# Designed miniproteins, single chains, continued (4): the designs that were tried, part 74

Each design is a single chain, and the fold is of that chain. pLDDT is the mean over its residues in the fold that is shown.

## One batch from the design tools (miniprotein)

Design m14563
Fold by ESMFold2-Fast:
Structure m14563 (fold): chain A 74 residues (1-74)
Amino acid sequence: NSDIIGLIRVFLELDEPFNTSSVKSDLITRFQALPLDQQEAILQEAASRYTASGNKELGHLSKVVDDVLLEHLD
């Protein structure tokens, strides 16, 4: 669990080795398996980093994570 959160954080920093479609898909799948409280924390972190950086790729990940979280709320 902590490992998945760490991986997502590394991806949010847009490290080149982790900035691939396959990695994004894997992170989303693993994210969906996390408890809602952890999903929300990751989503808030992603949104914060997008706002701070203005990075389009980071914003795309944040939106995908947000869409997934919205589907799992309720």
Scores: mean pLDDT 54

Design m14564
Fold by ESMFold2-Fast:
Structure m14564 (fold): chain A 62 residues (1-62)
Amino acid sequence: SRASNAAASGAAAGGASPQGEHARKAGEYIDKGDSEGAGKAAAESGGPVAGQLAKEAARRAS
C-alpha cells in the first residue's frame, strides 16, 4: 500500500486542518483494509469521488 502510505503522509504534512485530518484518517483506514471507514473519511475530505477511490484502495491494500 505505497499509494495509501503516500496519501496519509501527504495529508499529515499538508497540515492539521479538519480536512487534512480526515484525509489522514482515510489513509490509515486504507492501510488497515477498512473500505467503509476509508470511504467515509475520504468523502468528508474530498467528496464522493475521493470516497470511492479510497474504498478501492483499501480493498487492494488488504
Scores: mean pLDDT 67

Design m14565
Fold by ESMFold2-Fast:
Structure m14565 (fold): chain A 78 residues (1-78)
Amino acid sequence: KEEEMRKIAEEAAERAIALAPEAAEFIRKAAKDIFEAALKGEEEAKEVAAKYLRELPEEYAEAKNELAAMTLEMLEVL
């Protein structure tokens, strides 16, 4: 369960970084923080994900989609 969510976060971060390599540090931090929030619960995961999705510029819409999909996939295994 926790290991499965960690794998989801790592794979999604790699996909998002491939789409927006200049934002790699931000994406890694977002994926880690969303994963840690998901371990606390669904509402925490949604709040943290929403924060990072607002902060990432619209020019990185595809990377935003990867982070959003990651969040939903982690919640499915909770």
Scores: mean pLDDT 81

Design m14566
Fold by ESMFold2-Fast:
Structure m14566 (fold): chain A 65 residues (1-65)
Amino acid sequence: SEGKELLLKAAEHVPGGMKEHLLGIAELVGDKMTREQAIEGIKALAETAKGEEKKAAKEFYENEA
């Protein structure tokens, strides 16, 4: 699905624990998510992240929106 594909792509661009979190979401619910829902999920995770994880996530969703 578009949502799962986007989450997996985001995981390639984000380091650390956020990468593993994105991979987990993609595996569990990604197939049920739209592209828009995946973007909102990445934004929500970016708001709680710090440093390089937050920067990478923000750069990713800004390029996809």
Scores: mean pLDDT 80

Design m14567
Fold by ESMFold2-Fast:
Structure m14567 (fold): chain A 74 residues (1-74)
Amino acid sequence: MVPEIDLSGFSPEEQAQMARVVTEGLRAYLAESPEAGRETMRRLIRERKMSPAVAEATERLLDGILASLEEGEA
């Protein structure tokens, strides 16, 4: 089970940015490690200068996915 984040408060452009950052973080997670996934996400948030609200939602979404994978799949 992955925690759902309510994204209805965000614009379609913000949601697309979140999806891209989460996708890149998840790719790094699968290719390298959970640490690489989290660091890739943090780096992209900084580089893209995402707003605090968008950055927080992106971090919560990826962390929820990674926590679910670590708990279920190890």
Scores: mean pLDDT 72

Design m14568
Fold by ESMFold2-Fast:
Structure m14568 (fold): chain A 87 residues (1-87)
Amino acid sequence: MQAAIDANPLAKELRDKMLEAIARLRAAAEAGDAEAALAEARRLQEIADEAKKAYEEGKLSPEQLAGLVAEADSALRAAAEAIEKAL
């Protein structure tokens, strides 16, 4: 997955943005800050939507899109579990 993402500068840029949002989401979730976690989850969804649009424009491969979506979904699930545990 990483090698395929790194081969496309746009995919790499989108993944870098996602990793920043994921890190902030994780920190907010661990702190039990539901408001901050929701804000970062929304940002992560916006990045996922940007990736989907890039795929529709032929700028990403199906594998690159699938990898980005899988990372976003995994992070959102982990954050939901962390918030539930913190509360």
Scores: mean pLDDT 79

Design m14569
Fold by ESMFold2-Fast:
Structure m14569 (fold): chain A 129 residues (1-129)
Amino acid sequence: MEIIEKVLEEVRKAVEELLSDPRFALFAYLPDLSVNPRYPEVAPNPISLNEILEKIKNKEITSLDEFEALVRQMLAQVKRVVPPGSPAVQLAEEMYARLMARIDEIRASLTEEQLKEIEEYERKVKAER
């Protein structure tokens, strides 16, 4: 297995493990616009964990940095829509912290050789786009 495919599989498992906790089910889907009419104004490109999973499966996410950027985007979306200190913001911060901890573990498990293999794969994908 190419090292990037192994890394993305670990990322996919991390998201699925997070979603196995029903507390995080609210991040699985896009926000209901009937409940959150301000969402399109403050988050014109909303993202959910299921959409992130789909992007991983379709190989649209090719690096850990791209995954981190999407999770950071989700956290920023929640913070723009709901008041500070709300349970939803606290839960979004917990989600972000748990996913980032898993990404740090994945990065720490990589050798210098594996990191170079990932860089070569990313270079090839970008050259084909």
Scores: mean pLDDT 74

Design m14570
Fold by ESMFold2-Fast:
Structure m14570 (fold): chain A 81 residues (1-81)
Amino acid sequence: MSDIEKIKKAIELLEEEKKRTGKDYFTINEVRDILRKTGLSDELIDEILKEIEKYKRPGTNEISYEDAIKALKNYIKKLEK
């Protein structure tokens, strides 16, 4: 499975978690755990999380569901060179 396919799987897992929980915000650690479930390397997870941290709520470790999906889709575009 390519890194792009793994990130797309992470998006699917976030969509499932949003549907299951009704949460509008996720912690950076919750997003990290979802990325780990796809088999992405720790190095790549850290790069993705740096992108996600740009969109986190001021003074918190939380990111909106919409911004998390946006950050993951933006990272896919960076890999599609």
Scores: mean pLDDT 83

Design m14571
Fold by ESMFold2-Fast:
Structure m14571 (fold): chain A 96 residues (1-96)
Amino acid sequence: DSEIDKKFLEKLKELAAQGRLTEDEVIEVYAEIFGIPKEEMKKLTKSERARLRALALLFQGKSIDEIVEELQKEYGIPPDKARRLVEALKKRIEKL
C-alpha cells in the first residue's frame, strides 16, 4: 500500500473508534486525503464508489459476505471480484 493509502485507512480507523464513521465521512476523508475537489467526487467510477462503500461497511463491522452482497446489488460487481476487493481491504485494515 502507498503511504497516502495508509494515511487514509488510519484516519478512517480513528473515526470508527469514535463511533462517527458514516459513508459521507469516508467520502469526505477520501476527498481530503487525495486532494479531490468535492465536485469531482460525483465523477468517481463505479469501482471507486464500491471501494469506498466497502471500506465504510468494513469499519462498521459488516461481514465479508454482507459487503459482497451489497456490492453486487448496488454496483453490479461480480461476486468473485467483490470478494477479492473486500478481502484485500480487510487485510489492509488489519495491518494498521
Scores: mean pLDDT 76

Design m14572
Fold by ESMFold2-Fast:
Structure m14572 (fold): chain A 100 residues (1-100)
Amino acid sequence: SLAEQIAELMLNMIRKGSTDLTADIVEVYEAAPREVQLQFELGLLRAGIELIDELIKQGEEKLANTKDEKEREEIEKAIERLREEKRRLEERIRELEEEL
């Protein structure tokens, strides 16, 4: 379906580090049946978690190679924010799966 094609496009955009969406994509999503909207939301949230896991990994690798205490603190805070965001996305996925 068109909805599945748009979801796959959006997932690929998120995986590549782009979250920019056009107004046209949003309008198509808003016009879709609720079941299709839930599938889109679940797909995007799952892709978001994969992106966050990759960013955490990159942050941990950078932290391992960083000697400056201030920069280390900033990286550690960024990783903690990413972990908190992942927790929020996981909770939202659970809520949406319960609605299915």
Scores: mean pLDDT 75

Design m14573
Fold by ESMFold2-Fast:
Structure m14573 (fold): chain A 84 residues (1-84)
Amino acid sequence: GPPVSREERLERLRAELRELAETLGDPEARAALAALEAGDYEEAVEHLGRFLARRAAEAAPVMGEAEAAAGAEAALRLVEEVLK
């Protein structure tokens, strides 16, 4: 298959955050996108962490607290690995 470079992962992350910011109007998603576009990766991770924690809390009544938290933590780790 085609190589998945760090630049391709960054572009996918930017596209996903842009879609989330535009469709959901979420302030943490918008702040994460702005920080990512500015190259402030630490601030981008911080805003994404808050966004994912809130989404996990919203999902916990449906899928269970532990499963929702694990999903959010896994997603944040993948983002941190791309941005390191």
Scores: mean pLDDT 76

Design m14574
Fold by ESMFold2-Fast:
Structure m14574 (fold): chain A 56 residues (1-56)
Amino acid sequence: QTEEEVQRLYIELLGATPEQLAEFREMLQKKNLAGSDASDETVAHLAHVLRVQEKE
């Protein structure tokens, strides 16, 4: 699989809908972790990293 396909799988594994990704984008913006110009793939990747950091 390509890197793009792997990033799309991260979105699916997070169980995030496009609406939830938009909410994540706004949350990341409020935390100064990402701008509103961040792609869905970037938002999903950051959400995944935050989940990993929260657990361990």
Scores: mean pLDDT 62

Design m14575
Fold by ESMFold2-Fast:
Order: C-alpha cells, then structure tokens, then sequence
Structure m14575 (fold): chain A 81 residues (1-81)
C-alpha cells in the first residue's frame, strides 16, 4: 500500500540519520563503525527497492517491522552513549 511505502521510507531515512550520527561518536569501536556503514548501505539499497516498487505487500510489512525495531534499538544505544 502507499501508506506502508511512505512509512517505510520515512523510518528508513530516520534509521540512516541515526546510524550516521552514531558513526560520529568516538566511543564506538572501529568494528562497530564498519558494521554500521554496511547497515547504512543495506538500508539505502532497501530504499531504492521500495521506491522502484520491487517489494511485495508481505515484504513491505516485514520491512516496516524490521526498521521500527532497528530504530528503537539505535535510539536506545544512542541514549546509553
């Protein structure tokens, strides 16, 4: 649905911004930063697929759950730094 796509794109952008903010934090290890850079690229690829209409309704629903959970985890991590 259009609503699922809009929500997914919004939360994807929010997650990318949170990850980029975390990459600027000197408390993160080089290994953690490498993992977060890879995750940013994966989220950008997912965004391109969503915009291209390549995901089924079931894939969109699963992706929304994934990015919501990721956002909660990243916000919790940021608060602990």
Amino acid sequence: SAELKEELLRILEENIALLEELLANPKLSDQQKAQYRELIEELKTLKEKVEAGELSEEQLKAAVVFVRTLKANLESLKAGL
Scores: mean pLDDT 89

Design m14576
Fold by ESMFold2-Fast:
Structure m14576 (fold): chain A 68 residues (1-68)
Amino acid sequence: SPQLERELQREQVIRGLFDVAIDVERELAARSTDPALRAQYEEAVRALEERKAELDKRIAELQKKIEE
């Protein structure tokens, strides 16, 4: 349905924004010389990856509803 296709497109855009956020946090972790600060950035990456996994489940459900 056109409504489900628009919802899928919106969720895919949000997923792209999570990818950018994860990449930024990974870069900050890699550039950090302070072990404590590095650990904080790595924790941020894990939290973002967990939220992205939840988003991927929603995208998969939307794709399934569009296909059948």
Scores: mean pLDDT 87

Design m14577
Fold by ESMFold2-Fast:
Structure m14577 (fold): chain A 62 residues (1-62)
Amino acid sequence: SAEEEAIEKIMEVAGMSEENARAFIEIAKSVGPRVAAALLKRQGGASEEQAAEIERLLREVL
């Protein structure tokens, strides 16, 4: 599904495991794509570009 494709992309961009990427999508469903992407930037070590790409993917999946 589109959610599985988003998981793979999040793993690639943010360098996290599949389990962590799946948990991240559940968080994003609760807090929204913008807040979730900001969490990766602040706590997960994602760059501004990586966070923006993940936000875009989450907007397409959620």
Scores: mean pLDDT 79

Design m14578
Fold by ESMFold2-Fast:
Structure m14578 (fold): chain A 62 residues (1-62)
Amino acid sequence: PDDLAAQARKLIDQAKKYKQQGDTDKAQQLLDQAARLSSQFATQLGHPVSVDDARASLEDYL
């Protein structure tokens, strides 16, 4: 359901804030977690996406 997408979005928002503050290590950790959730959500929707592809998409979003 929507829980995974909502959690991923929250992690992306937090990662963006940490990156803006210069805390790149925390930002990358949050993006990695968001990518895993996004990949799993895509799989549940019948459109599987690798964690690496999800991670690349999230880097472009920031």
Scores: mean pLDDT 78

Design m14579
Fold by ESMFold2-Fast:
Structure m14579 (fold): chain A 110 residues (1-110)
Amino acid sequence: SALEEAVEKIRNAKTPLEIAQAFADVLRALAERHGVPGRVELFTDPEKIAEALERARAAPPDEVRYVLFTDADGKVYAGLLAEGIDPRVWDEAVRAVQAALEGKPLPPLP
């Protein structure tokens, strides 16, 4: 499935950008699986990353979520903006990514 493919991408990721791409895929796959709307945008250009951060700051945290993907030195590789994502879908995606990064099996979908 698209979700299983996205999780394998996280397990095999070597860079923050690859983790960001896989996380976007997980969010999209879970939103589709739950039949809920939501927009997920991934930015790698520094100016677009900054614009996305300003959009997120202007909106309530429950309506817009923003994640920066950085290395250990704090270098930013990507910004992910998620708008209108159901909080349950967001929480499931975060748990799936954390499990994959820790080498654990995926948490069951409710």
Scores: mean pLDDT 78

Design m14580
Fold by ESMFold2-Fast:
Structure m14580 (fold): chain A 69 residues (1-69)
Amino acid sequence: MAKKKIVLEYDDDDPRSLAEVGAEISQAAVRAHKEGAELVVKGSEEAKEMAKSVETVIARAPESRAFAR
C-alpha cells in the first residue's frame, strides 16, 4: 500500500508532561491529515487515548478540510 505512516512512541516512564505529549500528537495528527498519512501511536495508554480524541476531532471538524487545502 502506498499510504505513509507517522509513528509516535511514548514510554510509560516518559518525563514529558501530558500537555507536551498532547501537543506533539496534535501536530502529528494535523500533519498526517494534510499528507494523507496514517497516525500510529504506541506505548502509553494515555498517549493512545489522546491520539484517538485528536483524530476524532479532526475527522469531525469541517475546518480540518480547509486547513488541509
Scores: mean pLDDT 69

Design m14581
Fold by ESMFold2-Fast:
Structure m14581 (fold): chain A 67 residues (1-67)
Amino acid sequence: MKQTLLENADRLEEIGKQKEKQGDYLGASRYYRLASENYRDAGDTERAKELEQKSEEMERKHREKLE
């Protein structure tokens, strides 16, 4: 179970990075948040917190792009 959560979190983080590079900050935010949840469920609280902050950063960039 935990190993599958880590594998899913890694995949979600990678998708988030791809979305960020594409300028899809809303998509990046969503995937970083999902990755954060999976890392937290797997017990990797440190990485979960980092991706939570990254998700918030992406939401901010999305709002800035709309203005």
Scores: mean pLDDT 82

Design m14582
Fold by ESMFold2-Fast:
Structure m14582 (fold): chain A 87 residues (1-87)
Amino acid sequence: MTLQEVADFFLKAVEEILPHLTPEQRELVEEMGKLLSEIFQAELDGDEEKVAEARAKFDEVYERLLSRLTPEQRARVEEVKARIDAA
C-alpha cells in the first residue's frame, strides 16, 4: 500500500467512524491528511529527513485531535490508527 492509499484510507475510515465532526475536529483531520501527503511526496523525493519531520508533525496534530475528542471518539480514532499501523 502506498502512503497516498494509506492517507485516503485513513481519512475515509475517520469520516465513517466520526461522520459528525465539529468544524474544529474536521480542520485537524484535514491537517493530518495534508501531512500524510507531505510524507508521501518526501518519500518519492528520497528526502528521509523531511519524511521524519512530517511524521513528527503528524504525531503532534494527532495528539491535538485526541485532546479535542470525546473519550468514545478518541477510542475509535486510536483503533483505526492501530489498524493502519498494523497493515
Scores: mean pLDDT 73

Design m14583
Fold by ESMFold2-Fast:
Structure m14583 (fold): chain A 80 residues (1-80)
Amino acid sequence: SEMDKLIEELKEVLQDTKEAYQKIKPKLSKEEQEEADEQLAYLEAEVEEAIKKANNGEISEEELKEILELIKLQAERLLK
């Protein structure tokens, strides 16, 4: 279903972001690492909550698509 595809995309964005972050993390200061770790933890929590709401039928495909786009923007900001 379209919903299942959006859930898969959310999981992929999160995994790709984690992998990309691990590559840049050694180049960051301790303070930058702490800030980025907090941002990543927040992103993980948002993805988990979105998937939970989608599985419970609490959000539409359109709402989940909007959440996916916001999560992509947050991931881009984390990795800059």
Scores: mean pLDDT 87

Design m14584
Fold by ESMFold2-Fast:
Structure m14584 (fold): chain A 85 residues (1-85)
Amino acid sequence: SEKEKLEEEARREVEVALASARENGLSEEKLEILREGGEVVIEAAKRGVELGEKALREFSKVGRIAASGSAEEARKALQEMKEKL
């Protein structure tokens, strides 16, 4: 099923993002923000394909901000992602 495939893809994307962030030395606070965002993505994918795809796009934005910005900016991006879903 498309929903099952998207959930599996979401889990893989989240795992890759967390592994990359850890390898690049992101702070514990930023890693927690990404873990929380990852949980939101996986739950969105379980609810539907369209919502899961939207959540993956928003999560990519959170990941970029976490990599280049402050933890405060990343947390704000995570909150905005939750509000859009």
Scores: mean pLDDT 86

Design m14585
Fold by ESMFold2-Fast:
Structure m14585 (fold): chain A 80 residues (1-80)
Amino acid sequence: SEEEEVELIKKKLEELLKEGKLTEEQYELLKRLLDLQLRIKKGDKSLAPELEEAWEKVLENLDEEQFILVSQILAEALSK
């Protein structure tokens, strides 16, 4: 389910946080992005502007290495 996919992504992001590869602030931004995406998929289309803002904050707050790691996690979780 979509909820199970989001929980798997969150667990993998938590491992990056524990390894010192993400800050707590970056982890919270990524969790908010995932929660907003899930709510929109469930039918709350009014959250589209908040999703755009959350995405912009993620792009501004992650470096290139962090963005690559997060993108790999998202690709792996969403491909199955």
Scores: mean pLDDT 80

Design m14586
Fold by ESMFold2-Fast:
Structure m14586 (fold): chain A 80 residues (1-80)
Amino acid sequence: SSEKEKLFEILDEVIELLRENGKLNLAELIEDVKKKVENASVEELKKVTLEVLDLAIEENKDDPELKAKLEELKKKVEEI
């Protein structure tokens, strides 16, 4: 359960970071994904969180500051 809590906290940090950087459509997409995985296993939630971060990193590759922050969050997921 603590691993699920950490993964949801990271998803919330991704959503907040994207909203703060004006990436509202991507933030909404990720929030919808979060709702779909609320009852998923830790393994599935971790997989989906990594896929979401990879998408966010790719879509923001031209924003080096935002990309670096997203890559830091991805590293936190990989350590779970």
Scores: mean pLDDT 87

Design m14587
Fold by ESMFold2-Fast:
Structure m14587 (fold): chain A 73 residues (1-73)
Amino acid sequence: MELVEKAIEAAKEGKFDEATKLLNEAQRKYGPDSPEVKAAGYYIKAIMAEKSGNTDEAKKYREQAEKLRAEAA
């Protein structure tokens, strides 16, 4: 899912407004209940937390993302 991957890359670059817009487009195209879209949302939150120095919250969001991917299989 290119929109999801682009959203995560934008977040890694610190472009959180672009990441949010791309994630919203993915939600509209694939549905808000898509496990991949939900996982991407948590990965983006984890990246934001890491850049803010909030390591504990970043770990929490990464665990939620991995759990959603496992449930999708």
Scores: mean pLDDT 80

Design m14588
Fold by ESMFold2-Fast:
Structure m14588 (fold): chain A 118 residues (1-118)
Amino acid sequence: SLLDKLRAAAERLLEVTKDLDPEMQQRIAEAVERVIELVTELQNASDEDKEKKAQELVRALHELGRLVDEAIAKMTPEQAAALRAAYDELVFQAYAILMKVIGPEFASRLLASPIPPP
């Protein structure tokens, strides 16, 4: 399933972070868990809640991206490339689910729109 592909991408991302300090590993693990939780909530959302859940998912992906950028600053170029690739794969799988749930037209508009600050 698409959710199984997302979980596999998440496991690959966490494996790449194993040599980071424990605090950074934990922050990234929590951000990844939040993405998976929000994807599950989005899949189960009513039509009235889909837009709100989609926005929450996109914000969670951006927060994970910020943590990835912070981690990359402490890595070798090879480790940084591996982490960025793993993050891009996770984003791709999350967007595949988003497109399936809310449709390509709405997803395209959401991704082009500015995300309100938290």
Scores: mean pLDDT 84

Design m14589
Fold by ESMFold2-Fast:
Structure m14589 (fold): chain A 61 residues (1-61)
Amino acid sequence: MSDIAIEVAERAGRLSSEQGLSLATAIARVTEELTGVPASELLKKSRHSGVLFSLSVQLIS
């Protein structure tokens, strides 16, 4: 089951809303917290929220 996908989506949505970050930046930061991969490296691969979300789920799973 994709429990990690729900966790990433909830945390990124909260971070985006509270701090005014783009959803892509929020997803990258949540992924950094969960995997230790720097958000800057993730954002270098893509700035599209959907692509970053898919990468985050793959990296964390």
Scores: mean pLDDT 77

Design m14590
Fold by ESMFold2-Fast:
Structure m14590 (fold): chain A 89 residues (1-89)
Amino acid sequence: VTEEQKERIRALIEEALANPGVKIELDGNTLTITYSDDPEARALAGELAAALSEVPGVEVEQDGLTLTITFKDTPEGREALALVKEVLA
């Protein structure tokens, strides 16, 4: 993961946490993003999911209004998960 990718992910997570239409939950190695059906919340959740999906070892799955992001047990996946944990703390 590059420093530029880390800075982008951090900024997007902080912006998402400030939006009441987006809920972010971390359980182990799985990040769940639940968004309302308004355009602003959907766009914000989509940008965060896209940024995370660019990281090798990160998988993104969609089930309706819920995005499930799984961090694989790879160096890049572990680094991205550590960054997410830091921002959410």
Scores: mean pLDDT 77

Design m14591
Fold by ESMFold2-Fast:
Structure m14591 (fold): chain A 68 residues (1-68)
Amino acid sequence: DRKKFEEIVEKYFEAVEKARELAAQGTPENIAKAQEYRDLALEYLSQLTDFPRELRQEFGRYVSENVL
């Protein structure tokens, strides 16, 4: 439903932001953690694709921009 969709969208953007911040710090440990958050973001992205077409279309531009 919409509530679950919004919750996953929120978690997706949180994971993307954390990955970006950790990668920017450039230490081997932080780069490894950034990869974990990138993998987590991809899991959330995969979950988002299973939602109804109407919800997916609503956020599709932002989702697809972050796949690349």
Scores: mean pLDDT 76

Design m14592
Fold by ESMFold2-Fast:
Structure m14592 (fold): chain A 77 residues (1-77)
Amino acid sequence: MVVELTFPDGRVVRLELEEEDTVEDVLERMREAGVPDMALGFFSGLASIRKAVGMPLDAEVLGELARKGVDIAVSLS
């Protein structure tokens, strides 16, 4: 699965996620792709909340949370 993270300056970061990827795997891919630490923190926080309420974290969901984390970080910058 390919996830594209769009930044306000027009930069696009592309992540290729596998179905077996964990939260930690996605965090590492985001970090290696140059995603800011604030966005990584929000992604991790959102994933932790979702896990705590008993919802599954598949690749589709992890991709959505990655986009959400970037959006939140950008809105606070």
Scores: mean pLDDT 80

Design m14593
Fold by ESMFold2-Fast:
Structure m14593 (fold): chain A 67 residues (1-67)
Amino acid sequence: RLEEAKRELEERLEELEREAVRRVLAGMPTSQAEADFRARVRELLRELARRYGLPLSTLERIARELM
């Protein structure tokens, strides 16, 4: 369901954002933390697109709205 995919995406994006912030505060360069965050977001979007049967473009749009 679209609403279920959106809820899971929102929850997992918040976790990824908090992890990136924690890593920067622990001394990781912001450029490295940002690159890791982007890579994890891309994999998350692909995973949810496959599991929920949604176009990747739809999940990309939702992710932009949540960020």
Scores: mean pLDDT 81

Design m14594
Fold by ESMFold2-Fast:
Structure m14594 (fold): chain A 74 residues (1-74)
Amino acid sequence: KVEEVLKRLIERRPHMSVEELKKLLLDIEEGLLDMIEAVRKIIEKNGGSEEDFKELERARKLNKENLEKALEFL
C-alpha cells in the first residue's frame, strides 16, 4: 500500500539524501509505468473498449502529475 511505502520513506529519511529520495521516486514511477503497460495488454487480450483505454490513460496522466508534485516537494 502507498501509505506503508511513504511511512517507510519518512522513517528512513535521516539516512537518505534528497537526491536518493528523488531517485527512489523515479524508480517507483518506472515500476508504475510497467504495471500500466501490463494492464493495457490485459485490456487488449480481453477485448477492452475505447473507454477502458481512456481510463488507463487517465491513470497514467494522474501518476505523472503526482510525480511532478512530489518532485517539487523535494
Scores: mean pLDDT 76

Design m14595
Fold by ESMFold2-Fast:
Structure m14595 (fold): chain A 63 residues (1-63)
Amino acid sequence: SLIDKLLAEVDKMIAEGVSRDDILAWIKEYEAKTGDRAAANKLRFYLDQQEALDIMKRAVDSL
């Protein structure tokens, strides 16, 4: 699906070390070009979840 392709692109950007701010700028540009606010919001939510998981994993590893 389109959303699966967009999520894969976000995963690729994270793996390549693209900053959170640059990924958010890309999502904003996608929303502006397509008008697909629902997809853009899903991508933002996914990015927030990936960041939260990384923070929690590092916190657990420090115990």
Scores: mean pLDDT 83

Design m14596
Fold by ESMFold2-Fast:
Structure m14596 (fold): chain A 70 residues (1-70)
Amino acid sequence: SAAESGIEVLEVVAEVVPEVREEAEIVKEGIRAGVVDEETLEAARRLERAMAEHSEEVKAAMEKARAARA
């Protein structure tokens, strides 16, 4: 599902950028609960910045995760 795919991406980002693990957990819980509150939005913005800053590492980690499941 889209929610499961989103959670998987967040887990990969948290592995690549450990400093945003707490933000990843906040967004994962928001996805699971189906809520979009201010805390979740702020955490999502921080994750977006981290993904942009570490785009090559995140892309490589995502490709490895997909290969492992194929």
Scores: mean pLDDT 76

Design m14597
Fold by ESMFold2-Fast:
Structure m14597 (fold): chain A 84 residues (1-84)
Amino acid sequence: MSFEELEKEFEKLLKEIEELLKKIKDPKVRLEIEIKIGIALIYYGVAKLVKEKDEEEAKELLEKAIELLKEALKKAKEEIEKAK
């Protein structure tokens, strides 16, 4: 997958999580998800900075950011499912 394709996946996951966060009422769960998003954004920022020097390292950092967003998405979905 190209760096550009990984960026699109990251942006898609981030938007999905932000929509789900609007439905989560528990402030502790919201904070846990927001922390994961914050760490993912740091990895994404670093990936963008290193892209010109080392595209392979940039891709690895962006893949870590995507993994963190997938964990955040799973946590958000589990919380919404429990509320049903």
Scores: mean pLDDT 84

Design m14598
Fold by ESMFold2-Fast:
Structure m14598 (fold): chain A 85 residues (1-85)
Amino acid sequence: DIFEKLRELYEKRDAGGFYLLLLRALLSGEVTEEEAIDLLLELKEEEVELTPEEREELREKVRKELEEAKKNREEVLAAKVEKLP
């Protein structure tokens, strides 16, 4: 399961592996943009309790980041390799 593998990479703090797998899954259509946003929100909420307002703000931020990542894969991966969501 792609989502289990993504969670495993996030837990291991493998930022490069996490973003590479996520972007590949998005570009192949195995994961939708909305599913990716939901996963990133779920992973963030496992570490930090979010208010409904903070959740919506983060959802919009992640949506924009994923849209930009699909457009400019090389540039966004270089920026994100050292940082998890």
Scores: mean pLDDT 70

